# Designs tried in a protein design run: designed miniproteins, single chains, continued (3). Part 17

Each design is a single chain, and the fold is of that chain. pLDDT is the mean over its residues in the fold that is shown.

## One batch from the design tools (miniprotein)

Design m8560
Fold by ESMFold2-Fast:
Structure m8560 (fold): chain A 93 residues (1-93)
Amino acid sequence: LKEQADQLLAQMEELLRQTLRLAEEGGDVEEARRLLEQMEQQGQQAADLYSKYSAQAGASAQGRRQLMVGMGRLAVEELEAAVKKREEEEKRA
């Protein structure tokens, strides 16, 4: 259980890095949203597995999930705002 939860959490961290990189590079918004959705699903699965291992581990995993999802969501929102601003500027030109 712990090993599976640790693996899911590591995958969630990798998805966060990919989401942040896409936002920095001005990449595809839909791809960033897809990565964020996968991160949310894997984070919840990890938290559920940690909760079966111990209540304390589950609570800690939920806190980490909330922090990482929050960071990913902020990055996606910033990317969406940047894309929308560029589209509006192009319409005025």
Scores: mean pLDDT 80

Design m8561
Fold by ESMFold2-Fast:
Structure m8561 (fold): chain A 93 residues (1-93)
Amino acid sequence: MTPEEIAEELLRLLEEKKYEEAEKLEEKVLKEKSIVEVVEIQVLLMEHYGYKVISRSVEETEDGVLTISVTYYDPETNKTITSSATVTPEDLK
């Protein structure tokens, strides 16, 4: 499945309140997809809910740890927010 297809399926499951099925799909995506594809899916989900994604970055440290940063505008709070997550090499296996 493409990132767009996964985002569409996740949105459908969330709108239908099938949270357990959405969680299973998220776990499968995290295990089977590259980090770049995971970030693209997250951006598509955020944009669907009205958040304007300004920038995204994936940085790898010397220990193979990935730092993912997404900067977005939240229309509900009228604030620009930067969210960062750390993914270890063990999380990608």
Scores: mean pLDDT 75

Design m8562
Fold by ESMFold2-Fast:
Structure m8562 (fold): chain A 80 residues (1-80)
Amino acid sequence: SSEMEQLLQQINQIGEQVKKAKTKEELQSKLKQLVQLYQQAYKLHMENKDDPEVQKQFAEIVDKIDETSEIIGKKLKELE
């Protein structure tokens, strides 16, 4: 739970940074960071299959990553 809460906080911080990002390089860097955080969350999800709180937090993380990744994709397209 605590580790998942920390991952959610980091993802929220990246979301705020993405809103302010103006360069393709910064957006690509944030996307790579989201992939790494997803991999960490997925590992915790798989190691804690019997913990319903961890499973719920994983779903929240996936939703936040999907939302932020969509924003990154739109911003990257605008910079083309």
Scores: mean pLDDT 87

Design m8563
Fold by ESMFold2-Fast:
Structure m8563 (fold): chain A 82 residues (1-82)
Amino acid sequence: PTTTTRTFYSAEVDDPDAKEIEEEQRLVERPQVEIDGKTLVWVEAGGVRAEVPAAPGDTLEAKVIETSSGAKVLKVTVTRTT
C-alpha cells in the first residue's frame, strides 16, 4: 500500500521563532472538522480555520503555531493510504 502525507498551513509561516502552543496543544489534537459536499474539509483549532483537501477515511491532525509577532497559524497534516 502507498501512504501519502500532505501538510497544509492556514497562512505562510516564515518565522524561525514560531512554535507550537504548548498549553493549548491538547485541544488542538481534537480539531473540529466540518465536511462539505466536496473533497475539501474545514478544520478549526485555537480560533484559526483552514480548508484542506481530504476524503472520508483520511487521517487529519491539526496543530496551532504561534509566531513571534503573536499571529496564529494552523498546521494540518492529511494522511491517506491507498
Scores: mean pLDDT 63

Design m8564
Fold by ESMFold2-Fast:
Structure m8564 (fold): chain A 90 residues (1-90)
Amino acid sequence: MELLERFEKRANEIVEYARKKTPEEVIEFIQKELDEMIAEVERERPDLKQAINLLKATRAGAVIAARRGDVEAIEQLLNHTIKNLKKLLE
């Protein structure tokens, strides 16, 4: 539960950052935030390889959306990731 709540907060922070910053700044922020999220899962739940792979795929997709300046696609992708992480963490 605590891990999921932290990730929901981070997802919201990424979306708000994307609304206010340049595509280049958004890409760097997404890479940093998703790398930290991946590291947290690897540290706290190393057994959850599916969650780690999901976050890696999300990182790649979010970077592509950020290059296009597509904040809505970033939000939709992160929301789907959080929903799937909830199922994997329960």
Scores: mean pLDDT 87

Design m8565
Fold by ESMFold2-Fast:
Structure m8565 (fold): chain A 100 residues (1-100)
Amino acid sequence: MFEELIREIAEKNGLKLSEEQIRRLAELAERIARRMREAREAALKNNEDPEQAANDALAAEVARLRAVHTAAEVAIVVSAALRALDPNLVSGAGPAEPAP
């Protein structure tokens, strides 16, 4: 999943990445997505804002990545992580409104 997201985002931005680069960035994106999910769950248990907690987790990981990665690589990783989190927020099929 993450490797395909990294590859698609890189291609759309005209970036040529090796398979090793794709794999490394995919691992980083997976870690960010996991941390954001964990932060949301922790915030909900503490009656805090889950969106703020997820954003704080993202900011911390981005700051870490900026120390060793290019701005383009950081942007790709963040985009992939956010896209991977969107499917996990899909509303389950709500009960259809039964019209009598």
Scores: mean pLDDT 75

Design m8566
Fold by ESMFold2-Fast:
Structure m8566 (fold): chain A 59 residues (1-59)
Amino acid sequence: GAKELAMREAGLSEEQANELIKMAKENPTEEQIEELAKKYGLSVKQVKDLLDLIREGFP
């Protein structure tokens, strides 16, 4: 599922993956994406790519 994808592709913890999935549903702002990238130790592009992959997995 989306949680397993985030953990596998970005090395996120289960808590971080759950936060990212929630944010994907809430249409995060550019500033929120930058904060997530900084928090996770990822680039903004990596966070955007993960959000897109999570959204593609939603029915």
Scores: mean pLDDT 77

Design m8567
Fold by ESMFold2-Fast:
Structure m8567 (fold): chain A 67 residues (1-67)
Amino acid sequence: MEELLEKVDEISRRAREKPKLSEEELKESVDAGIFYVVLGVLNTIKKKNPSITEEEKEEMMKEILEK
């Protein structure tokens, strides 16, 4: 545990020296985050209903991302 806290502090120090993210970079990060959340939800649905094909899963992803 102590070693993990030390690594977190080191990472925090490096992050403070990193340049500020632009609004454009923040938007891209948010869009990527939404994509992965949707993918996670669809993977859970497929686990409960394994008869769903990869193609059907992709169609569901497009519908969710549009809405």
Scores: mean pLDDT 63

Design m8568
Fold by ESMFold2-Fast:
Structure m8568 (fold): chain A 92 residues (1-92)
Amino acid sequence: VKEKIKEIIKENKADPAIVAEIAEYLLEHKDEVVTLEDILKYLKEKGFDVSEEEAAKALETVKEAIDLAVSEGLSPIEALELVRETAKELAE
C-alpha cells in the first residue's frame, strides 16, 4: 500500500510536504467538513506559499491515496496516518 501511495503522489506531481500537512489537518479534524479554503488557510499559517491550484491538487492526491488504502483494507484513520507518514518520508 505504501509504495502505491508513493506512486500516486509522484504521478500527480503533488508536493509531498503539502500532502503530509493536509493529511495531518484532516486527522485533527476527522469529524468536521473540511473545505479547500480551510486547507489554504492552514497551509499559509504553516508558512507554505501555495496557489489554490497546488493546494487543490494536493488535497485530491490525499483523497486518492486514502481511497486506495481503504480499498486495501485500512480504516479511513489508518489510511490518513499512512498517507501522512508516506508523504513525510518523500519530503525528507
Scores: mean pLDDT 81

Design m8569
Fold by ESMFold2-Fast:
Structure m8569 (fold): chain A 70 residues (1-70)
Amino acid sequence: SMDQQKAKEIFDEFQDEASDAEEKYKDDKQKFIEEIEKLVEKAKDKLKSLPESLAQEANDYLEGLLERVK
């Protein structure tokens, strides 16, 4: 569906930006975590444009990823 396609695009963008952050802050774990937190919030904001159920599942996944990085 179009909503699934948009969710995929949001996650693809998040993964690309997260990968860039890992390379940029490879020697600075604190800055890496701060950047990932910002990227998670950015992705969550974009997901608000999707149906509530899909956005909630995606938000839960992103929050889980953030907790694992910390």
Scores: mean pLDDT 80

Design m8570
Fold by ESMFold2-Fast:
Structure m8570 (fold): chain A 63 residues (1-63)
Amino acid sequence: AEEIGKEARELAEKGASPEEIEKKLKEMGAPDSAITGAVLSVRRGASPKQVEEAVRNGIRGAE
């Protein structure tokens, strides 16, 4: 959970595309709710911290 959120944040800080973030999170075994949260946040121009929070909230909702 923590590692997936951190990776999403680091990718967002690097200006990675929503597609790149989706691919990486899928490779890490993230639930669909976390992937959807990250992709939507990036598409909205959210901060890297907000992208990490969206991933963590998605994982928590899937647990």
Scores: mean pLDDT 79

Design m8571
Fold by ESMFold2-Fast:
Structure m8571 (fold): chain A 62 residues (1-62)
Amino acid sequence: SLEELRKKLAETFVKIDKKIDEFFKESNQLTADEQLALLDKYGPEFEKLVNEYLKLIKEIEA
């Protein structure tokens, strides 16, 4: 249903927000090289969440 898809979309936004906060908290005490390594770790996780978001949008548009 559309309501279920919208709920999943909202849940995905919450996950993205939490990952952003988590990244900044971890990066705040790191050197530049360590921050780049952290970005390499978080990059795929953010990409996965963005792909989940786009998938839900396509399902809503269908």
Scores: mean pLDDT 80

Design m8572
Fold by ESMFold2-Fast:
Structure m8572 (fold): chain A 65 residues (1-65)
Amino acid sequence: MASVDDVVAAIAEVARVLKAQGASEEEIRETALTMVTTAVASGVVDPSDEEELRQRVLEEVDRIS
């Protein structure tokens, strides 16, 4: 499985690209949260790390937005 740090970094890059393309804060947040859910559901991240991943991703999205 990927580390939480690696997945946070990947989602943060997507968030930055979406912001550069003119996506709204809501669109960026929704996309980031969908990516968190997909990463856990696909087995990329352990389910026990889901809450940490979600919190860290939201912090990065808020920082980018």
Scores: mean pLDDT 81

Design m8573
Fold by ESMFold2-Fast:
Parts: structure tokens; sequence; C-alpha cells
Structure m8573 (fold): chain A 72 residues (1-72)
């Protein structure tokens, strides 16, 4: 279900941002904006296109990883 997959991605991105902002006290403004852009792309994706969904969610994971490498 497209809605379930988007909700999962939203929960995961929110959890990561909350951890980085509130536990590690990092400035996550740029990461928040990037993840919001990727979530909008995910919402626009064809729910039958599993490859596109995996690519976009992979880009979300990569955005968090790149943020950590830049700010750690």
Amino acid sequence: MKEERVERAERDSKGAVDYLENVLKLDVSELKKRLEELLERLRAADPADEAAWRQITGEMVQAVKDFLEKNA
C-alpha cells in the first residue's frame, strides 16, 4: 500500500531527525528540507514501481549518512 510505505518513511525520517536534533544537538535544518523533498517524490511515485520506491528510500538513507559524515 502506497500510504503505508509513505507513513513508514515519514516515521523513520522523523525519528532520525528527532534523534540528531534532540539527542546529538545538531543543526538538522538542511537535512529536514532534503528529507521533505524526498518524501514528496515518494508520494508522487507509482505505487506499483517497487524499484522507484527502493531508490527514493535509499536516497533518504544516503541523505542521513551524508549528513552524519559532514557533521561528525
Scores: mean pLDDT 75

Design m8574
Fold by ESMFold2-Fast:
Structure m8574 (fold): chain A 56 residues (1-56)
Amino acid sequence: SSAEIEEKKNQILLETQKLAQAGLQQALKASPAQSQKILKDMLEEGKKKVAEAEAL
């Protein structure tokens, strides 16, 4: 149902927001090289979350 799809999208959004905040906090405390890796990892995770939402 459309309601189940919306609930799943909301869960994906919530998880994405939590991951983004945690990643940004870690990046701010890291060395420049580590920060760049963290940001790249966040971008790849973000792409996966977009694909999950688009598949719904």
Scores: mean pLDDT 82

Design m8575
Fold by ESMFold2-Fast:
Structure m8575 (fold): chain A 68 residues (1-68)
Amino acid sequence: KPNPKLSERELEIAVEFFRLRETKPLDEALQEVAKRFGVSVEEVKEILDKILSLPARERTQSLLAARK
């Protein structure tokens, strides 16, 4: 079952953002993720804020699961 605070799609957006951030600056990563998922940059930022608000353990677990 999906996390009650984060949907599967929100986790996929976050995983893709962090992957792009390994090779791209923040602004380019935000725009690329927004374009790929058909959401606004503000939506991506809201999703990232939700994920960054999670305890580090839960954040890592959720992102690892979504990557797979």
Scores: mean pLDDT 72

Design m8576
Fold by ESMFold2-Fast:
Structure m8576 (fold): chain A 91 residues (1-91)
Amino acid sequence: MTIEDIYNFLKEQIEELKKRGILESAELKVEEDKEKNIKTLYLKLVTRTDGNTIEQELEITWENGVVKIKLVRKVKGADEHTEETESEYKI
């Protein structure tokens, strides 16, 4: 699976959330450092559901056959908390 495949998949998910009327904001971008051969995909979603605001950030970095994934989820409202998960694997 390429970074472009993941970008297109996430773009479709953003449109789905927008159609459901729960999407407050969305940012999806791909950055490439050609000198270091590093590609980074960044996604930030803010959704509002049942009196809560949920902010999710996803950062995926491809560097020399290694993929690093960082996920941050923040919930604001009746229950406020932050969850962060990082994982790394070789492809």
Scores: mean pLDDT 77

Design m8577
Fold by ESMFold2-Fast:
Structure m8577 (fold): chain A 69 residues (1-69)
Amino acid sequence: SAAEFEAVLAAVREVLAPTASDEALRPIAEAVLRLLRAGADAAEIAARLGIPLATAERLMAALKARGLA
């Protein structure tokens, strides 16, 4: 849903790039949403996005706070 995507976009901005535009973050937010729907854990998200595991764990925490993981 649009609300679910906006929540993912907010979590991605909070953890990865607080100053980035929505347009810049959209592909990353779309990838994160697909990974969440596939049941990916923090390690798989880290590998798929090319980010450190600690950053992926922070992203998962932000998503859980928003009811998404």
Scores: mean pLDDT 84

Design m8578
Fold by ESMFold2-Fast:
Structure m8578 (fold): chain A 104 residues (1-104)
Amino acid sequence: SVEELLEEAKKKIDELYQALKDGSITLQEFVDKAIEILRELARKAKEMNIPVEEQKKLLDEVRKYIHKKLDELAETASPEERERLWQAKFILDAEIARLKKEIE
């Protein structure tokens, strides 16, 4: 179901967030792996014949969830780290926009 796909994606993002927060992965590795999660989510949603508008909503919900996690890190970050977090959000938003365009 759509809800199960969203729950799975959020769980994977939570695991990446914990790894980023404890220093086990870099911000670049977080971005790269988050993109892999988004691509896999888009692929699964398409294979399950989920309606196009619902696929777009699913990608937006995961985008909002990732932004929330990165915003939480930004609260305790230095100005330089905040800039890098902003760039990470921009890269992720660009990939989500690309994935949405592909499902039209």
Scores: mean pLDDT 88

Design m8579
Fold by ESMFold2-Fast:
Structure m8579 (fold): chain A 118 residues (1-118)
Amino acid sequence: SKKEEAEKYLEKGVEALKQKKWDEARTNFQKALELAKEIGDKEGEIRALLGLAVVSAYQGNAEEAVKYLKEALDIAKSQNPVNKTLLLDIISVATFLKNLGFNPEEFEKIIEEAKSLL
């Protein structure tokens, strides 16, 4: 199924991240995001966006990482009911990226907003 295909691309993206293959990770997370959007899998969209945020940060693009995290947070907020597990995942990724030493102010704002919804 397209959902299983999207999950396989997420797994490939995570594996590429572990191997520090940033371009390969980006390609796989972008493919996962496209498939998740096509099938209306909001949780898959969030997971792919979190992967893209991590890749963007490691590639030195903190602004792009913040953009992907804000998109993920907006999707999580639009869920009814609000998915607290996905909010915790967003907080975890934003905290990790803040600790990598990029400009932390925007990551801190995302963390505080997500925590306010728990």
Scores: mean pLDDT 87

Design m8580
Fold by ESMFold2-Fast:
Structure m8580 (fold): chain A 113 residues (1-113)
Amino acid sequence: MEVEERAERFRKLADEIISKGEEAAKQVTEIDPELGPVARSAVEALKGLADRAIEEIKQGTLEEFKEVVRRLLEEAQNIADALIGNAADNPEARKLMEEFRKFVEKALEEALS
């Protein structure tokens, strides 16, 4: 697979994750307005990680592609865990964050396959 093709595949995956995250942040804001800014901040952090990962993939090899995806998975899991912790007092918001975490884990694991 060409470097440009790998970067494009990752961009599509990142866009899907970000879109799902933005939808989850909107739903969390409706359920718990105090968690809204935290959820939006997490989505912005994911956008920054995705932009950096795309640049690393463009400059790298297939091995670097897999390492970048693994690092993004770890960072995304850490962000999701922090959100779940902040939503401890709101079971509905917590459920949405746990569903988003599972979606991210599945999507990134499929990218590594």
Scores: mean pLDDT 74

Design m8581
Fold by ESMFold2-Fast:
Structure m8581 (fold): chain A 77 residues (1-77)
Amino acid sequence: KKEEELKKKIEEEIANLRKQQSVLEDTYNRLKKRLEELKAKSGPEKEPYIQSLENRIKNVEKALAETKKKIDELEKK
């Protein structure tokens, strides 16, 4: 019974993390597309916006890596 309850909790946590991963992947793709569009139109005056988008993309990449690590750790249990 305890093993089944732990397994269910782990499966629910993995499901929640996978949903979070999907949202982060969507955000990553949208930001990356926006960055490419901005770079195509960029002059020196747009550099702060490009840097801001690059920082946001980097933060999303970090969040994706952390989410994947948590899923991998939970799947080993």
Scores: mean pLDDT 79

Design m8582
Fold by ESMFold2-Fast:
Structure m8582 (fold): chain A 87 residues (1-87)
Amino acid sequence: MDAEVLLALAEIYDYLGKQAMEQGDYETAVKFYEKAIELYEQAVPELPEARERLGEALRNFQKAYEKLGDTEKAEEVRKRLEELGLL
């Protein structure tokens, strides 16, 4: 896929994840953020501006896991943010 298409699709999943969070559907939010993160990571090498979006999506992914009580997964996402320099 073209990097611009990857970014656009990632933004759609990111939006859907945010909407699921607002509705308290944290399980659905996790699934949408996971897809957004995957697509942002694929876009970053060609579109470095996607890195900021990736960081926001990872922070929201961490919060979704915290809301689910999955402290292990939340900490895994936090370490990923630290490793990427996106904290």
Scores: mean pLDDT 86

Design m8583
Fold by ESMFold2-Fast:
Structure m8583 (fold): chain A 98 residues (1-98)
Amino acid sequence: VIEELKEIISKLEEALQMARDAGADPRLIATIEAALNAVKEALKYAEMGDVETAKRALNSAIKLAEEGAKLAREQGHDEIAKTLEEVSKRLKEIAEKL
């Protein structure tokens, strides 16, 4: 779980950089940044053994990744959308294991 969260953080950082380099809509950039921050919060609380707070942060990250994927699709950023869709799916799987 901890290693999987670290991998997702790296993928979200990559998606954020892709969005910035592409000059994406500020709403998309802000949504990806919020998703990244939520996963970082989930990692912090998971490492502390606070499973309930970690799950809450993961649920927030899932919602933000799904919203970001939708925004990316609407703006024609298909690669970013695919990355966020994969992140959302993996976060759901992690939340079930916590």
Scores: mean pLDDT 87

Design m8584
Fold by ESMFold2-Fast:
Structure m8584 (fold): chain A 85 residues (1-85)
Amino acid sequence: DKVEVTVIDHTTGRAIVEEVPAGPTTVHLPKVELKPGEERELEVTTVAKTTTATVEVVINGEKPVATVTTGAGVTSLKLTYKVEK
């Protein structure tokens, strides 16, 4: 089974939509150029019909900024990420 993952960057207005397999999955936010001290407002939404996925969101190839575990249906998580100076 597959899970639909949407990562919305509310700071830039960009969105990524991916279909990913069930289980652990990493979603990379593309074309992220963050200066030291900049903040991003992110929202991760997952839609699963019949399965569970664990989704990690990675910015600039750094450690995951969010981890979302989904059940059947819709799960949404908002967070703020700040780049160190």
Scores: mean pLDDT 66

Design m8585
Fold by ESMFold2-Fast:
Structure m8585 (fold): chain A 86 residues (1-86)
Amino acid sequence: MREELKEKLLKAVEEKNYPAAARILAKLFGEKLTPAQIKRMTPVDIVRLLLEKGERELAEEVIKVMAKTDSKEGMAMLAVKVEHEL
C-alpha cells in the first residue's frame, strides 16, 4: 500500500501533475488539504511536506526527478531541504 503510493507520487511528479501528487500525499499522511491547496501545490510545497513528515528518502527522489526536467526547479527544492535540515 505505502510503496504503491510512493511510486504513484514519483510518476505524478514526472508528469508535472502536482495536484495529483498533492492528493497522493494527503492520502499517504492523512493530511487534510483543501481543494485550493491541492490546485496551488508547487514542487517546493511537495518536498516541504515530505520533509516535515520525515520522508527524507522520498523527498530526495522527488528532487532528483525535478532536477532531470528543470535544474532551476531542482535547485529551489534543494534550498527547501537545506532549510528544513538546518
Scores: mean pLDDT 74

Design m8586
Fold by ESMFold2-Fast:
Structure m8586 (fold): chain A 85 residues (1-85)
Amino acid sequence: MAEVEESLARLGESMLAEGTAEAVVERLKAAFLEAIATSPSDEELAARLLEIARALEAELPERVRAVLLDDEELVEKLREEREAE
């Protein structure tokens, strides 16, 4: 049987150590590349990059918090269900 609890704990640890940083960087890079590709002017590109950077800066703490909260709550819920059996 698959140990979802152990897999989730390992995933969470990997996300905090490297997985999360890599995923965040990939998403940031994708957003910047899309802005570069879709912005017809340098001035508009600069404005768009600034907005993306600001949005991601505000989203980064929220995303990390949400992932940590969801992972912790999910792990606790799985543990509680197993103990309630």
Scores: mean pLDDT 52

Design m8587
Fold by ESMFold2-Fast:
Structure m8587 (fold): chain A 85 residues (1-85)
Amino acid sequence: SMKELIELLKKARELADSDKEKAIEYLQQAVKLGEELTKEVQAWYDKNKEKMDERQKQRAEITLKSYKIQVEMLKALLEQAKAAG
């Protein structure tokens, strides 16, 4: 869930200075959860798009794009954390 994603990111931030390895583990979990949530939103959209008006479809597409952008940003953050050692 989104709440779990936020909690993982909070834990990663809290450990960034004291336990880099554990912070990276929480970031990896956050990326995985973000990808799973994106797939769930995509599946929901694919099932319901035929029942949607054009305005509803546009809002759903914007939401899906937002999720994808957030996941890509989290992946970039994870790669930076790994590169930093």
Scores: mean pLDDT 84

Design m8588
Fold by ESMFold2-Fast:
Structure m8588 (fold): chain A 84 residues (1-84)
Amino acid sequence: SEEERSEKAEALVKELSENEKRVLEALDRAYAEGRRALTVREAAELAGLSVGTASRALSGLEEKGFVVRERVGRTTRYRPNFRP
């Protein structure tokens, strides 16, 4: 089942939009640098996108299972669901 999950994840990555790929890459890079989760604004800055574009990309990534949305107090943050 784990091997089938990996194959499905690879197939889904190929179906990501350019904006979704940029946001996912920014989240993965930040995670590798010790930033476990990012706000929409932080993800937008790192991906070189507007806040609105990054918000839509993060929603798409959450729906596809690539990111997890976390609430810390009044702040919403996103982290990669797939760890390297």
Scores: mean pLDDT 75

Design m8589
Fold by ESMFold2-Fast:
Structure m8589 (fold): chain A 77 residues (1-77)
Amino acid sequence: SLEEQKKIDEEARKIADEAVRILTSQLKRPLTDEELEAVREAAYRAAKQASKIPDKELKLNTALIAASRAVLELVRR
């Protein structure tokens, strides 16, 4: 249903925001707005793909891994 999809999207967004918050707190420099958006998008996609996993911590870890990989791609510039 549309309501169920909205709940999945909202949960994925919250998980992505938490993953980005954790990751950025560990970085030596702040990310730019564009870099932050790219990292958040990667975390969101990973969280959404993990939406059917009942373990919230595993969902968060999946988003953190995706966010970390996005940061590595950005620092390779």
Scores: mean pLDDT 82

Design m8590
Fold by ESMFold2-Fast:
Structure m8590 (fold): chain A 80 residues (1-80)
Amino acid sequence: LSEELKEEITEAMADIALAVTELAASRHSSLSDEEAATYVRLIRKLVEQGLEDTARRIADIVLSLEMSPEQAAAIRAALA
């Protein structure tokens, strides 16, 4: 894959991730452990790619849901 294509894919992933997160938050008040782990990986990946604003928005939405302190700590740590 070219570097340009990697950037385009990363931006598309950020857009899709934000939309999916907003939809999930509108349907559910809580997260499963598997869902929380998926969001931790996603947020970390977005930060690695320099998409910190999108990563933070996703984290803020996810953190508005009911979750364990451990899940919340993992999501906050992913932003660092």
Scores: mean pLDDT 74

Design m8591
Fold by ESMFold2-Fast:
Structure m8591 (fold): chain A 65 residues (1-65)
Amino acid sequence: DLEEIPRERLVEAAVAAGLSREQAERLVEALLENPTASLRTLAKRVGVSVATVRRALRRVAEAIA
């Protein structure tokens, strides 16, 4: 459950994956608004490539496991 994890922890994991803090904040916001959003939809909202979103989501998943 993403709401049980502090927002800052998710943001820091995305930053560790290579996103700027602004991009990481937008990604986390988009995920909390729609957890089932496609990689393409997330990439468009954050302003990065689909490959970058995939890398960030993988890093976030690893950090919270």
Scores: mean pLDDT 77

Design m8592
Fold by ESMFold2-Fast:
Structure m8592 (fold): chain A 68 residues (1-68)
Amino acid sequence: SPQLQQLVDQFYQLMAQVDALHDAGRLTPEQLQQAQSQIQQLIKQINQLDPQKGQDMQRLWQAWLASL
């Protein structure tokens, strides 16, 4: 669905942004907290449309957090 694709695209875009900031040493605690809130909101919406895709997104986010 167009809505699912939009949410998935937003998830990957936000992931790329926080990853780039972290790699550059420029990710602030406030930016990380904001990203966490936005990522969880996106995952919740994705889960409602496609539970498997939502689980995949949640696993990707947890793996990224574990890499910090």
Scores: mean pLDDT 88

Design m8593
Fold by ESMFold2-Fast:
Structure m8593 (fold): chain A 66 residues (1-66)
Amino acid sequence: MPEYTVLVTVKSEHTAVATVRDKNGNILAEVVGEGATWEQAALKAYTDALEKAGVDGSKTNVVVKK
C-alpha cells in the first residue's frame, strides 16, 4: 500500500495545487504550481510538493482532480 497520497487539484489552465498527506491523513506539504499548461502546472506542483515533504514519488498514490 502507498505510504503517502498526493492530491493534485487543477485550479485553472495555468495553476494547480498539490497536497501531500501521510497514511494517517496529516498534511506534510501543500504547494501551488504554475505553468504554460495545466499539465505543466500540475507536474510542477507535484514535484515541488514531494521535495517540500521529503517524499519519494515511488511511495505515493497520485490523484488528479480537475
Scores: mean pLDDT 84

Design m8594
Fold by ESMFold2-Fast:
Structure m8594 (fold): chain A 76 residues (1-76)
Amino acid sequence: SPLEEAMRRLERLLRETADLMLKNNDTELLAQLQAEVGRLQEDLAKAKSDEEMLAVVEEYTARVEELLARAREVEK
């Protein structure tokens, strides 16, 4: 399903982003990533339909992609 595909993509992105931040020892970006994960979990718990869950997953995917870009700038 589109929701399952989006969730798998976000999970992979979160792992890649966390791994890079840990490698860079970037405590500030890692804290921001952890805060985003906390809000993601709260927003998913509040979602009442697959459509709402998909919208939440897409929003947080974009936010995590921004954090990944910032982590890459720190390394390079």
Scores: mean pLDDT 87

